# Designs tried in a protein design run: designed miniproteins, single chains, continued (4). Part 94

Each design is a single chain, and the fold is of that chain. pLDDT is the mean over its residues in the fold that is shown.

## One batch from the design tools (miniprotein)

Design m15467
Fold by ESMFold2-Fast:
Structure m15467 (fold): chain A 74 residues (1-74)
Amino acid sequence: SPTDEAAERWLESLRKAIELLRTDERISPEAARWMLEEAERWFEEIRDKLSPEQAERAEELLEELREVLREKEA
């Protein structure tokens, strides 16, 4: 469905953002924090539209994003 395609594109965008944060040392901790907060806010908004599998993948990616942010703030 169009909703499933939008969810998959968002999940792919999260994965790419995590890769960018890991590879681009010039991204500030503040920018990384903003990216996390935006992703968490969007997840809350669309949670009820996600399949259980998509929601689990989103939670895993958000936790990975939190870990990358913790590493950048160290």
Scores: mean pLDDT 82

Design m15468
Fold by ESMFold2-Fast:
Structure m15468 (fold): chain A 93 residues (1-93)
Amino acid sequence: MLEEEFREAIRRAEEAARAGRLEEAAEEMRKAGELAAELGDSKLVAEGIGAAFAVAALLAETRTAGETDPKKRLEALSEAFNALVGAFVEGMK
C-alpha cells in the first residue's frame, strides 16, 4: 500500500535526522510529499506536515548537540524547518 511507503519514507527521514544528515532527511520528506499528493488524503498531508516539523526539530537537536547559544540553536531549527517542510511541500507539487 502507498500508505506504507509514505510511513516508510517518514521513518527513513527520522533515521537520517538522528544521524544529522539534512540532505537525506529532506529527500525522504520530498518522497513522503509525493506519496501524500498521489494518495489525495488530507489526513496524510496533515500527518506529513507534522512529521516534517518533528524530523526538523530532531535534526536541529542532533546538529546542535553541545551548543549552548540559544540563538545558534534557534537558527539551526529554522534552517531544518525550512529544509524539511519545504521538501515535503515541494514533493506535493
Scores: mean pLDDT 83

Design m15469
Fold by ESMFold2-Fast:
Structure m15469 (fold): chain A 62 residues (1-62)
Amino acid sequence: KKEEAERLIKEAEEKLSQGKYDEAVELFNKAGELAKDDRELQIRVVGLTLLAVANKVDEELA
């Protein structure tokens, strides 16, 4: 299941690079559910989700 969470993180990062922040946040949330038993991966997912939200807010304010 860790491999599935890592795949979702990679897909979410690709969505971020495309400016698709809503899709990226959804994928990070799914990865977080799969990573609940992996502390290091959970911390990574939380950080990336916050980054995605920050980028979306920055675009909406501009």
Scores: mean pLDDT 75

Design m15470
Fold by ESMFold2-Fast:
Structure m15470 (fold): chain A 62 residues (1-62)
Amino acid sequence: KLKELVAEALRAARAGDVPSAERYVTEALQIDPKNEHVRKALRALRAGDVPAAIAHLEKALA
């Protein structure tokens, strides 16, 4: 479930769908609040830094 949510967030972020990406990232953090890459992705999305969010989501999935 966690990897599925991160993959959905990454797909949404790559499509420029920031609201959907933020929703998936928030759900992923409810499952694993200690995931630093997912936390950094949420901060980047809230700052409007989509490229940084994509990079963090890719690291979370690796």
Scores: mean pLDDT 84

Design m15471
Fold by ESMFold2-Fast:
Structure m15471 (fold): chain A 74 residues (1-74)
Amino acid sequence: MVKLTPAEQRVLDLLRNSPKSYVSYREIGEELGISPATVRRHVRRIMEKLGLKRLVELQIPLGIEALERAVRAV
């Protein structure tokens, strides 16, 4: 299984629980109390660990399926 830091896990949980198909780094940063630049770094690292190419893939149903498959593959 992929090993995420606590900060990365919080960002991922927020993305998975968002009702939006598109999310901004500013909105995530405001929710978590961190800067948008920090959110961008966490998202990039999560995507790299999970093998995702685009932020939107974390929020659409196909992205959730790809995320679950990537977690099992690592």
Scores: mean pLDDT 63

Design m15472
Fold by ESMFold2-Fast:
Structure m15472 (fold): chain A 75 residues (1-75)
Amino acid sequence: IKPSKAARFAGHAILGIGYLLDGKNEEAARAYIEAGKIAAEAGDNELALKYYEKAIEVGSGEVKEEAERNREKVE
């Protein structure tokens, strides 16, 4: 991952963990989706898939559907 994208990815990944520890599952899922999008933009489809899977696991409703759609784009 390029340095600037790596920093953005790390920020969203850490934010997701923070929300999850606070029991804010929907906010955690949204943060994981953003981390996955940044990883996919950097060409790291394996990392993107991992974070979309995390978002699907903790999210529900619209957020889960968005994560599922993004997962399908990266195989």
Scores: mean pLDDT 82

Design m15473
Fold by ESMFold2-Fast:
Parts: C-alpha cells; structure tokens; sequence
Structure m15473 (fold): chain A 56 residues (1-56)
C-alpha cells in the first residue's frame, strides 16, 4: 500500500540522516562538515513533512 511504501521511505531517510550526522562529526574539513550538516537539515525537514502526510 502507499502508506506502507511511505513508511519504508521515511525509515530509509532516517537511516541516511543518522549516517550523515555520524560521518559529518568525524570530518576534519569544516567546509565539508557544513555541507553535510546542511544536507541533514534538509532531509530532517523532508522527513517531518512525510510524517505529517502519513498521519493525514
């Protein structure tokens, strides 16, 4: 179902966010770290939107 598909997508995005944060914290280059954290922020926003859609 579409709901089940959406739940899988949310789970995958959450995994990516966790991986990106972990890697970003280990990066010695400030510029790359900043880029990674910006990506994480955008993904977290998308996850929030998808969760709201799932509950509708």
Amino acid sequence: SEKERLEVIIGALELVVNSERYVAEKLPNPELKEQSLKTVELLEEHIRELRAQLEA
Scores: mean pLDDT 83

Design m15474
Fold by ESMFold2-Fast:
Structure m15474 (fold): chain A 78 residues (1-78)
Amino acid sequence: MEEADRLLEEADRLALEGAEAAAAGDYARAAELLEEAARLAEEAAELAEPVDPERAEQLRRGAEAARGLAEQLRALAA
């Protein structure tokens, strides 16, 4: 799972950067970063599914939560 691990590392990095942007009041930037993190986590979940479906489900749930936060942050930025 080399590609899945790399996608997950990038997703974690973007999620942390998004949290930092939100703390600084940059809600538009935070939303963009969380959306990208969610997308990468979803791609990692697709790669993980044939080998570890439980992990894939956990990654998909994390991606859904991140998208929900991104939409809320975008609403605050509008």
Scores: mean pLDDT 83

Design m15475
Fold by ESMFold2-Fast:
Structure m15475 (fold): chain A 80 residues (1-80)
Amino acid sequence: MTPEEQRRLEAEILLSLGLMAYSIGDYETAIKMFEEAIETGVLDISAKAYKKLAEIYKELGDEEKAKEYEAKAKELEKKA
């Protein structure tokens, strides 16, 4: 496995864990997993993670963070 393949696999696992946590309402774990997925630097995975962070913060009533993460997701989707 190349370093790029390993990084992508790690990003996909973190995104999946975040999605599972989100589906059961564990927003604290979901946020942590999505933030770690973003840290991998895999653009398409990071875009998906930012979009989910925007959804979580919108549900929590933090409209400012929701808008910031939505903007970041949109920017990365244009580059991925």
Scores: mean pLDDT 84

Design m15476
Fold by ESMFold2-Fast:
Structure m15476 (fold): chain A 60 residues (1-60)
Amino acid sequence: LLDEINDLLIEIDKVATPEERKRILQRVAEGFRQARASPDPEATLRRIVEELRKEVERLK
């Protein structure tokens, strides 16, 4: 999951504007905070991965 998020962030960095990158990084940071507070952290992280994958596909 963490490696997958990192790989997706690298792909986003290639196609996104600086403002889009900041928003995406803020969403990822918020996702990690929610995961720590969640009874199911893995499900929260999986949601972040899915969101990032959709962003990459749309920005390509």
Scores: mean pLDDT 77

Design m15477
Fold by ESMFold2-Fast:
Structure m15477 (fold): chain A 82 residues (1-82)
Amino acid sequence: MEKLAQELVDRILEAIEKLGKELTIEQIKEVLEEMLGEDFAEKVSKAIEKKYGKEVTLEQVKEFLEENKEKILQWHIDDLLK
């Protein structure tokens, strides 16, 4: 389980890193939507916005994903099982 959560986080970070070091929640949502679907993108982007606001750094995104990797994996699995 931990390995799958880390692999998902690593893939998301690789995609987001291409956007730069300073990011909007809208940019993050768009990337996540393209990769993993609208429901997943909404859940993750709303959670990041709640903690950091509408503008975030790449380091804040990394921190959020690492701290919440198991929860993020669960959201992805829940969306796949529908």
Scores: mean pLDDT 82

Design m15478
Fold by ESMFold2-Fast:
Structure m15478 (fold): chain A 58 residues (1-58)
Amino acid sequence: SMAAAEAQRREDLVVAEIGRLLAAGDYEGARRLAEEAGLVDTFERAKASVEHRRAAQA
């Protein structure tokens, strides 16, 4: 349905913004956005990936 497609598009945009905030080091902003959107599991996985990458580069 159009409503389901619109909801998925909004979720995809939120997921992209969470990734952007984490890449920028804004962990608190990413967490708040994820909590508001109900995507805490997505946030925790993305955070672990970013932290692993940062540790490898340090």
Scores: mean pLDDT 79

Design m15479
Fold by ESMFold2-Fast:
Structure m15479 (fold): chain A 74 residues (1-74)
Amino acid sequence: SVAQARQLRDQGLAAYKAGDYEEAVRLFLQAAELARDVDPRLAAESLELAAGAYEQLGDFERSRELLREAGELR
């Protein structure tokens, strides 16, 4: 549901703030998956947040891939 996707996004933001970037990526990607067909805008936002977490991990290739995917949903 959209509510579950928002909850996962919010949990991801908490993990990101704590410096748990790997956990933040996991939560943001789950939020994006749940939101994809019901709220593409929330899915795009969640993919963009996951991309930011990948940049903190130094994984610029995965960050670019997620930003491209987010752009396709907008």
Scores: mean pLDDT 89

Design m15480
Fold by ESMFold2-Fast:
Structure m15480 (fold): chain A 92 residues (1-92)
Amino acid sequence: SHKEHFLKVLELLIEGAEELLEKAKKENAPQEVIDRLEEAIRHFKEAKEYLEKGDEEKAEEYALKGMGHLLRVDHLLKDPRFDELLEKIKEI
């Protein structure tokens, strides 16, 4: 179903963003990168909660906010290792 697909996508985005956050912390990335990844994870988790409650409109709103933070991290980190992690998120 559409809801089940969206839920699965949110779960994969949370996992991928958490993997990126662990990598960023391990490699001592700038604080803005760490903060943005934590905000992306927070918003994706909020989106998941709204979706599970049947509020698709708020789920989409919070998912877009999370994506905004994640794309900002991509803009800040022009590191090939970050690009590799983003490709992994797309494939998971």
Scores: mean pLDDT 79

Design m15481
Fold by ESMFold2-Fast:
Structure m15481 (fold): chain A 66 residues (1-66)
Amino acid sequence: GLEELKALLEELVKRGKISQEEADAILSAAEAGDLDAAGALVTRLLAKGKISPEEAQALGRALRGI
């Protein structure tokens, strides 16, 4: 859910894999209920090689729990 999404995004920023701006964009979309936009941003991070397929899958599960 939303709390799991926040925790995962915070970890990715802490690990230097994504920027705070990228994390905030995903979180803002999810909080607005735009899960398609949030999912598209996650897919973009995966396409850029910033996150692993496993990390993208974890973010996707958190989004589906909202």
Scores: mean pLDDT 87

Design m15482
Fold by ESMFold2-Fast:
Structure m15482 (fold): chain A 64 residues (1-64)
Amino acid sequence: KPPVIATVDAPDAEKAKQAAEAASKVPGTLAAVPVVGKSAAVSIVAEDEEALKQAVKAAEEAIK
């Protein structure tokens, strides 16, 4: 089945990197990439919807 993708906004580049690291530790996460430009975010790719939900939660917790 095709992988699922989500984006989590971050306040700055350092938080985006921290969120990407946290998301990458979740089983089933295929990639977590910080995206930095005029704003910062993390793009998360996961094997399935459940893995994506866990990766997004980990990223959001790292940003707090």
Scores: mean pLDDT 80

Design m15483
Fold by ESMFold2-Fast:
Structure m15483 (fold): chain A 60 residues (1-60)
Amino acid sequence: AIEVTVELDSIEKAVGAALAAIGEDPRAKVKVEGKKVTLIAPDTPQGRRAAQYVEDIGKE
């Protein structure tokens, strides 16, 4: 499993990141706590893309 935690500038960005991750792999588990997003994704191509999306958004 791939686990990524990021903290974003706004709640809207956090929700957007969570929705993008679920869109890549609907089996991914996402927790949104204010501006903080935690993703647990399967080690599949879809799961890796979901994790990459969340991680890349968090790097901004």
Scores: mean pLDDT 76

Design m15484
Fold by ESMFold2-Fast:
Structure m15484 (fold): chain A 69 residues (1-69)
Amino acid sequence: MEVSEEEVRRLVEELGSEDEATRLAAAQRLGQLTGRAREVAIRLLRPLLSSSTPEAVRQAAVQALGGLL
């Protein structure tokens, strides 16, 4: 299936969800991306590793990046 930049942006927004299941699903989906979508995901996830990001969101971003790298 083709994953657009818009879909990647939606998945990144879902990492900020109050619902833990939504955050986990988004992190897993982001970690499985390849090619251009992977590059977009890495670019959008890097800012979320900041100490100013809520811990739950930062942890989800780290999990997603672990799958991408």
Scores: mean pLDDT 78

Design m15485
Fold by ESMFold2-Fast:
Structure m15485 (fold): chain A 66 residues (1-66)
Amino acid sequence: EAKKLLEEAIEAVKRGDYKKAAKLALKAGDAGGLSVEKAVAIAILLSAGDGETALKMLEEALKEVE
């Protein structure tokens, strides 16, 4: 589930759907695919319109989950 939530968050960022991406990143954190601190940081970046940094953080988390 965590890996799928990260993949869905990445696709949402690529589509420019930052609101959905932020929700998915927080769900991925809750599911253990991402630390709570990183999930919150990604959600804040997305709410500020910084999709580029958020995307890099999500892609890195996905690599770590395997």
Scores: mean pLDDT 81

Design m15486
Fold by ESMFold2-Fast:
Structure m15486 (fold): chain A 90 residues (1-90)
Amino acid sequence: SARELAEEAIRKAEEAIRLAKEALKSEDKEALHLAIAAAIRAAGAIFLAELALKEKDEEKAKKLAEEALRDAEAALELAREALKLAKEAE
């Protein structure tokens, strides 16, 4: 359902923010840039997911939730790469 997709997007985006915050402790410039990009994309995913949860048209809600999930998954990949670079720079 659109609600389940939106809730999954929020969970994945929150995880991306958590990983990005850890990577932001790094002195590596590439890790910092990826962490910032991940955080911005994750915030956007949460915004779209919240719109999906408020949308009364199920078809529109599903499209918003699917976009939110794609953005949240992209944010997770960026955050994981940022954290990998941060740890390798130690």
Scores: mean pLDDT 90

Design m15487
Fold by ESMFold2-Fast:
Structure m15487 (fold): chain A 65 residues (1-65)
Amino acid sequence: MEEELRRIIEEARERGDETTVRLAEAILKGYREKNEVVLRVALAEAERVGDERTARIAREILESL
């Protein structure tokens, strides 16, 4: 999971996609802290911007908590 999030951040940085970088970093933080509120906020934002890959990862983490 952490490696997948790190890959997303790296790929987004290479594309100049700062929104995806911030979302993936927020999800990584929520995952490390087991912070459901941070994860739910990041999921909602990922869904709002249409980032299905990042949204799916956030949902999987929430389901595993």
Scores: mean pLDDT 82

Design m15488
Fold by ESMFold2-Fast:
Structure m15488 (fold): chain A 89 residues (1-89)
Amino acid sequence: RKELLEKAIELAEKAIEAAKAGKVEEAEKLLREALRLLLEATPEDEIAKAIAVALDVIGLLYEGELRGDKAAAVIEAAKLLIEYAKELL
């Protein structure tokens, strides 16, 4: 499962770089894949916290869409995902 967490972090870091480059659609796709891997790697005793983090990520993306700033939302959401994934390592 460590390998899945490391891949999730890598994809989230790539999402941040894509968002900074203005490639918002690519950044969102990378972030969604990172979130999928994070949830797959999460042990059962952490699942409630993982769901809470996933909802926060989705909420940030939704707020960014409403405000017209998806790039900033992807960066913030990806940082949150990376922080949680590092806690599980």
Scores: mean pLDDT 81

Design m15489
Fold by ESMFold2-Fast:
Structure m15489 (fold): chain A 98 residues (1-98)
Amino acid sequence: MSREELEKEVELALYTMQAIVYARIAVKETDKEKIIENLKKAIDSFQKALELARELGDERTAEYLERQINLFTEALKKAEEGKVDEAKKLASEALNIR
């Protein structure tokens, strides 16, 4: 493994962890604006992780991250529509995917 590959693997893990933390915060929040803010932060972190997974040729991780981004984007859309309970349900379902 090259040093550059190792650095990208570490960044991939960190962005994935950061995204999961923001998603968990969103699910626990009661304030709509804070839910939206944390869902946006989760999506941004997952998108950065996806770029790294693609650069590394890690197709399995890329597929997982694409699925997460799609689910959290739908959750964000529901939250912005005022459907906060549906948004939290989608975010919780996404967090339970392996």
Scores: mean pLDDT 88

Design m15490
Fold by ESMFold2-Fast:
Structure m15490 (fold): chain A 69 residues (1-69)
Amino acid sequence: MSADELYDEALRLLDGLVPKTEELERLLREFAGGVTSAEHFYRLAEVLREEGREELAERIEEIGRQLEA
């Protein structure tokens, strides 16, 4: 997939997500503001796991891995 396709997938996955923590809310705002590095997706995935969203976290982490490739 292209980087644009990966970003669109991340946007769809995170659409309508209500964060449980201020940390996830901040990371989501940074993403919406254009922070789209692989490292940022790894940080998002870790916080999503901490909130109990393991399946979503794995999908976001995979997007980060594909951006590094």
Scores: mean pLDDT 82

Design m15491
Fold by ESMFold2-Fast:
Structure m15491 (fold): chain A 60 residues (1-60)
Amino acid sequence: MEPDQEKIKKALEEGKKHVEENTTPLQKEILDLAEELFKTEDPEKREELEKKIEELKKKL
């Protein structure tokens, strides 16, 4: 298959929306933190987000 940038972007957006609609508030919070972790360039902020994600996962 040809790399279709539009198709890939649309699939990611649709997947994210579908997950958000079908997750619990706690799971959504974990996903939001994981997204922030992925976008964050600050190593201290990344470590803080990782710890928050781990703590929330323990409560699932």
Scores: mean pLDDT 71

Design m15492
Fold by ESMFold2-Fast:
Structure m15492 (fold): chain A 60 residues (1-60)
Amino acid sequence: MSREEAKKILEELYEKYKDSPVSQTTIALYLQRIERGEEFSDKELEILKLTLESIRKIEA
C-alpha cells in the first residue's frame, strides 16, 4: 500500500470508528505521523496494513 492510499484509508476509518476510542486513537496517531511528514518503510506500511485489518475485524 502507498503512503497516500494509507492516509485515505486512515481518514475513512477514523470517521467510521468514532465510537471506538481505542481504534480512533490508534488511527489518529498514524495520521499525525503522516502529517508530520514521517517516512514509512515498506515494512512499516505492511504493519500498518495488518493493524488496519485487525481494527476492521474487531470493529470496536
Scores: mean pLDDT 78

Design m15493
Fold by ESMFold2-Fast:
Structure m15493 (fold): chain A 79 residues (1-79)
Amino acid sequence: SEDLERFKKFLTKMTGDKEKVEELIEKLRNSKTPEQQEEVIEAFEKWVKDELSKTVSPEEAELNARAVRNTLKLILFRG
């Protein structure tokens, strides 16, 4: 998906961790059911929250992690 490639570039720029972003995107591409996709989305949300919690408030980390989750859901549901 073109949207997934753009999102991958965005996350790589934001986190500086290209390898981790590529790992999670690959898991998402290999997800065959909505349940598997949700599991990978939850892993993205948790990782972003954990990384941002090192530098920003818990509330701000939660908001950014939720935004990442919602963006991934929009990309997956667009077909």
Scores: mean pLDDT 79

Design m15494
Fold by ESMFold2-Fast:
Order: C-alpha cells, then structure tokens, then sequence
Structure m15494 (fold): chain A 83 residues (1-83)
C-alpha cells in the first residue's frame, strides 16, 4: 500500500531520526505499528528513506529511521509499506 500524508515535522538524535506525519492516511490503509515503510518527501522525490512505524497516537504517526538524516522540508510524505 502507498499513501500520502501531511508532514508534521522531524526530530534527529545522534543515532536516529523521527518523522511525524498525519496518522489518518496510514490508519485507512491498514499501516500499523511495527510495519516497515519507505518514505519519499515531496521536496526531493528522488531520495528514498527506510523506516519503521514506531508509534501511532491520536492523529500523529511516528516513523523511525535508524540513522541520523536531515529530511527535506516538505508539505507531504509518500509512505509505502514494505513486505
């Protein structure tokens, strides 16, 4: 499944990056906590990031990328569930 969600922000640590998106498109597509996903940001669609859905709480989904990256400032993120 592939969905577009509003980008809400990101937070980077030394070892990982968290990406926050609107949870509603993920919920409707059946994307759940623990699912592996590819992220593509509308500001740089040629770059693909791999992550895992860490948390879905209210209207916010948190996706963890297991490396420190600077994600491009974007309005939307395309999220593709991996097998």
Amino acid sequence: AEVKAKYLGSASSEDYTLVFVDAEPLKKAGIKVGDKVELTFDADPDRVYEGTVEKIEGNIATIRIDKRVEVPASETVTIKKLP
Scores: mean pLDDT 84

Design m15495
Fold by ESMFold2-Fast:
Structure m15495 (fold): chain A 53 residues (1-53)
Amino acid sequence: MEEVDVADARDLARVLLERARAGDRRAEVPLRQFLSSDDPEVVALAREGLAHL
């Protein structure tokens, strides 16, 4: 995807962070991809989620 709605990415990253915090390791791959986001909020959520895995 070249450009995606930033609000969609933040919402999904927030959900993935909560899953990672609950120990759902299946969130690792999408969170890792969000680390490459241009949105610092999305990157922060991804880093936080990965820190819980």
Scores: mean pLDDT 76

Design m15496
Fold by ESMFold2-Fast:
Structure m15496 (fold): chain A 68 residues (1-68)
Amino acid sequence: SLEAVEKNLRDMVEEEIKRLKASEEERKKLYELADKIIEAYRNGDLEAVKKYLREYLLLVHKIAKKRA
């Protein structure tokens, strides 16, 4: 269900925030991208889902590099 997908994505974001020790601003940016992924998925826009997922993963990588 869409609800299960949204719940799983939100749980993934929370675990990444904890793992990365992300700042409040970084947390906000990760959630903004997660919300864009969910919205694109609701609209059936799979190209937008791929775009925002890529941006999300790049942001996770960037935050991890800053903390290393």
Scores: mean pLDDT 82

Design m15497
Fold by ESMFold2-Fast:
Structure m15497 (fold): chain A 92 residues (1-92)
Amino acid sequence: LYDEAKKLYDQGKYEEAIPLFKEALERAVKEVGPDHPLVAGLLYDIAKVYKKMGKYDEALPLFEKAYEIFVKELGPDHPEVKEVKKMIEELK
């Protein structure tokens, strides 16, 4: 599921990748809860797809949610947290 979504993203098939990433997100939330780093990673991946599509209004809240989870779990100085923050600043 996630690997299929990733392949579609790499092929530029963004509209096809979104529903597969969203299904992976739903499954992750069921398994580990909504505030787990795995969920943050999936939110970040979906946000990147929306950004590539120029859908910044849809991308921004997903990056912000991923940032909230990552900063809480990894701390604000972690490289992954800094990368997500940079994405948020680019969309403003």
Scores: mean pLDDT 83

Design m15498
Fold by ESMFold2-Fast:
Structure m15498 (fold): chain A 80 residues (1-80)
Amino acid sequence: SEKVQKVVDAGLKAMILASNASDEERTLLLRAVEEAIRLVKQGKYDEAIKVVEETKKQITDPNAQAGLDVLIETLKELKK
């Protein structure tokens, strides 16, 4: 699916931006990306957005937060 591929690409970019974040924050981000991909495969875009937004609240690293913002925007674009 083209939509799933776009989410995977955005998630990979978010992980690269989070490369200097703590191990704990990188683990939280990876879990959020995996859950977002799972939900997008089911067409559950609102639930995917919510998972990423809730995870962003637990992240303090500004580059990791920026990566999650790109993922949230990608999910919002794919919902349309």
Scores: mean pLDDT 88

Design m15499
Fold by ESMFold2-Fast:
Structure m15499 (fold): chain A 71 residues (1-71)
Amino acid sequence: SAAARAAMAAYAAAMAAAGDETGKRANQSWSDGRPEAAPGLAGYHARLGGEAAARGDMEKAGVHAAGASAA
């Protein structure tokens, strides 16, 4: 949906603004330990999205669902 795309873009912009270093460090740690970083990232977003949905946080669930689909 358009809302999910906007949330994903805002999340990406926030990560860039907070410092590409933090996101790169997390991804580097995963890629160094796991050759399949992309599948792992999708699973990570799916788990966090499920937890958010269980709590009733549909906005965060949508952001993580978009993240899983983009990975």
Scores: mean pLDDT 54

Design m15500
Fold by ESMFold2-Fast:
Structure m15500 (fold): chain A 76 residues (1-76)
Amino acid sequence: NAQAEGESAIATARGNIEKARKLLEEGADPQKIANYITAAGISLAAAEWLLGTDHPGVREVREEIRKLIKEAEEKL
């Protein structure tokens, strides 16, 4: 079921965003932070493919990843 798989991908992306954000605020290893951001991006790509680019959850996750990348670039 593409809908269920897409929703699962959104949940996975959100989990990776939360982990990356926490690590970034803790001043953790830049490689670990980058790995979670990359994992979130991969899950976002899967969600976009399954649910479409205009899906509310997809749009929200995309915006969160953009903000996270900007914050990471400022600190790393």
Scores: mean pLDDT 86

Design m15501
Fold by ESMFold2-Fast:
Structure m15501 (fold): chain A 70 residues (1-70)
Amino acid sequence: VEEEVPRLVELLSDPDEATRVAAARALGELGAAAYETALPALIKMGFEDPSPAARRAATAALGRITRSLA
């Protein structure tokens, strides 16, 4: 659902680590539908998030999204 993508991108900036991890996972599950809107935010989260779990979730989501395009 395209309406969820902007909301999930906002949740990637949430102060709660569990919320950020859940948002990244949900964006990964949306696959190609999330690609253009979520890609820059997920890349930034993968490099800059203070939580190792959040960085791993962002990297996994990027992998799922890019595989959905193939």
Scores: mean pLDDT 77

Design m15502
Fold by ESMFold2-Fast:
Structure m15502 (fold): chain A 85 residues (1-85)
Amino acid sequence: SPELLKELQELSKELEEVAENNGPLSKLEEIKERLKELLEKAKDDPLLSKAVSGLIDRVEAIMLWRESQEKASEFLRKKLKEVNK
């Protein structure tokens, strides 16, 4: 469906903007929910379904990476302050 493909392309662009601009996790969750709805609509299109699933996996990977990166950065910053005292 050309409409579903367009929606996927728009969600992909929004995800790229959020990733590049370090946007909030709430926007990533919104994109993920919209992708889940798109996946249900695309159930009869195996290629589109795979593309949507791949983008969902990418959102989850970005969310996990950012959460672990924030924790690691806070941990490192705390340790560096302790060593320099």
Scores: mean pLDDT 82

Design m15503
Fold by ESMFold2-Fast:
Structure m15503 (fold): chain A 69 residues (1-69)
Amino acid sequence: KLLEEAIELVKEGRFDEAAELLSTIKDPEELEKIVEKIKEEANLSKQEYQELLGKINNLQMAEMRKKFP
């Protein structure tokens, strides 16, 4: 399951891989709910949570730029 895989990656410190997996979620409301659950289950600090969100946003923006050549 996507959520379980993302939690495992985050617990292992693999924030880039977790962000890449989470960036595939197209629904922003669903993404927000999943990231909140990851924060709770992986016991992320505010700084770690913001870092993860920033990585997800950067990947989604990069993907968008590639689709509009």
Scores: mean pLDDT 78

Design m15504
Fold by ESMFold2-Fast:
Structure m15504 (fold): chain A 100 residues (1-100)
Amino acid sequence: MTVTQSPSSLTVKEGGSATITYTLSEPVPAGKRYRVSLYKKLENGEKVFLDSKLLAPGETSATFTLKNLKKEDSGIYYNKVTDLETGESAEGEGTKLTVE
């Protein structure tokens, strides 16, 4: 499975909001459940878990909105989709957020 993140980069003013959308290469199969997780990449290369959403059969995307942004929220955000039965996962290419 692959996941596409949109947008690849965005710039927002402090106090604004940013929306990141994750799109699956294929819909969630019947009888399966997928988890889409949102992570922020730290300067040391570690990824910090922020949020997750469950996708039901037939769904193809999940959307995350970051609100009340501060300059410290600038960085690269990654999604990861996981099949909850098999543990198979795929990571998106990332979204570069700049807060100014």
Scores: mean pLDDT 83

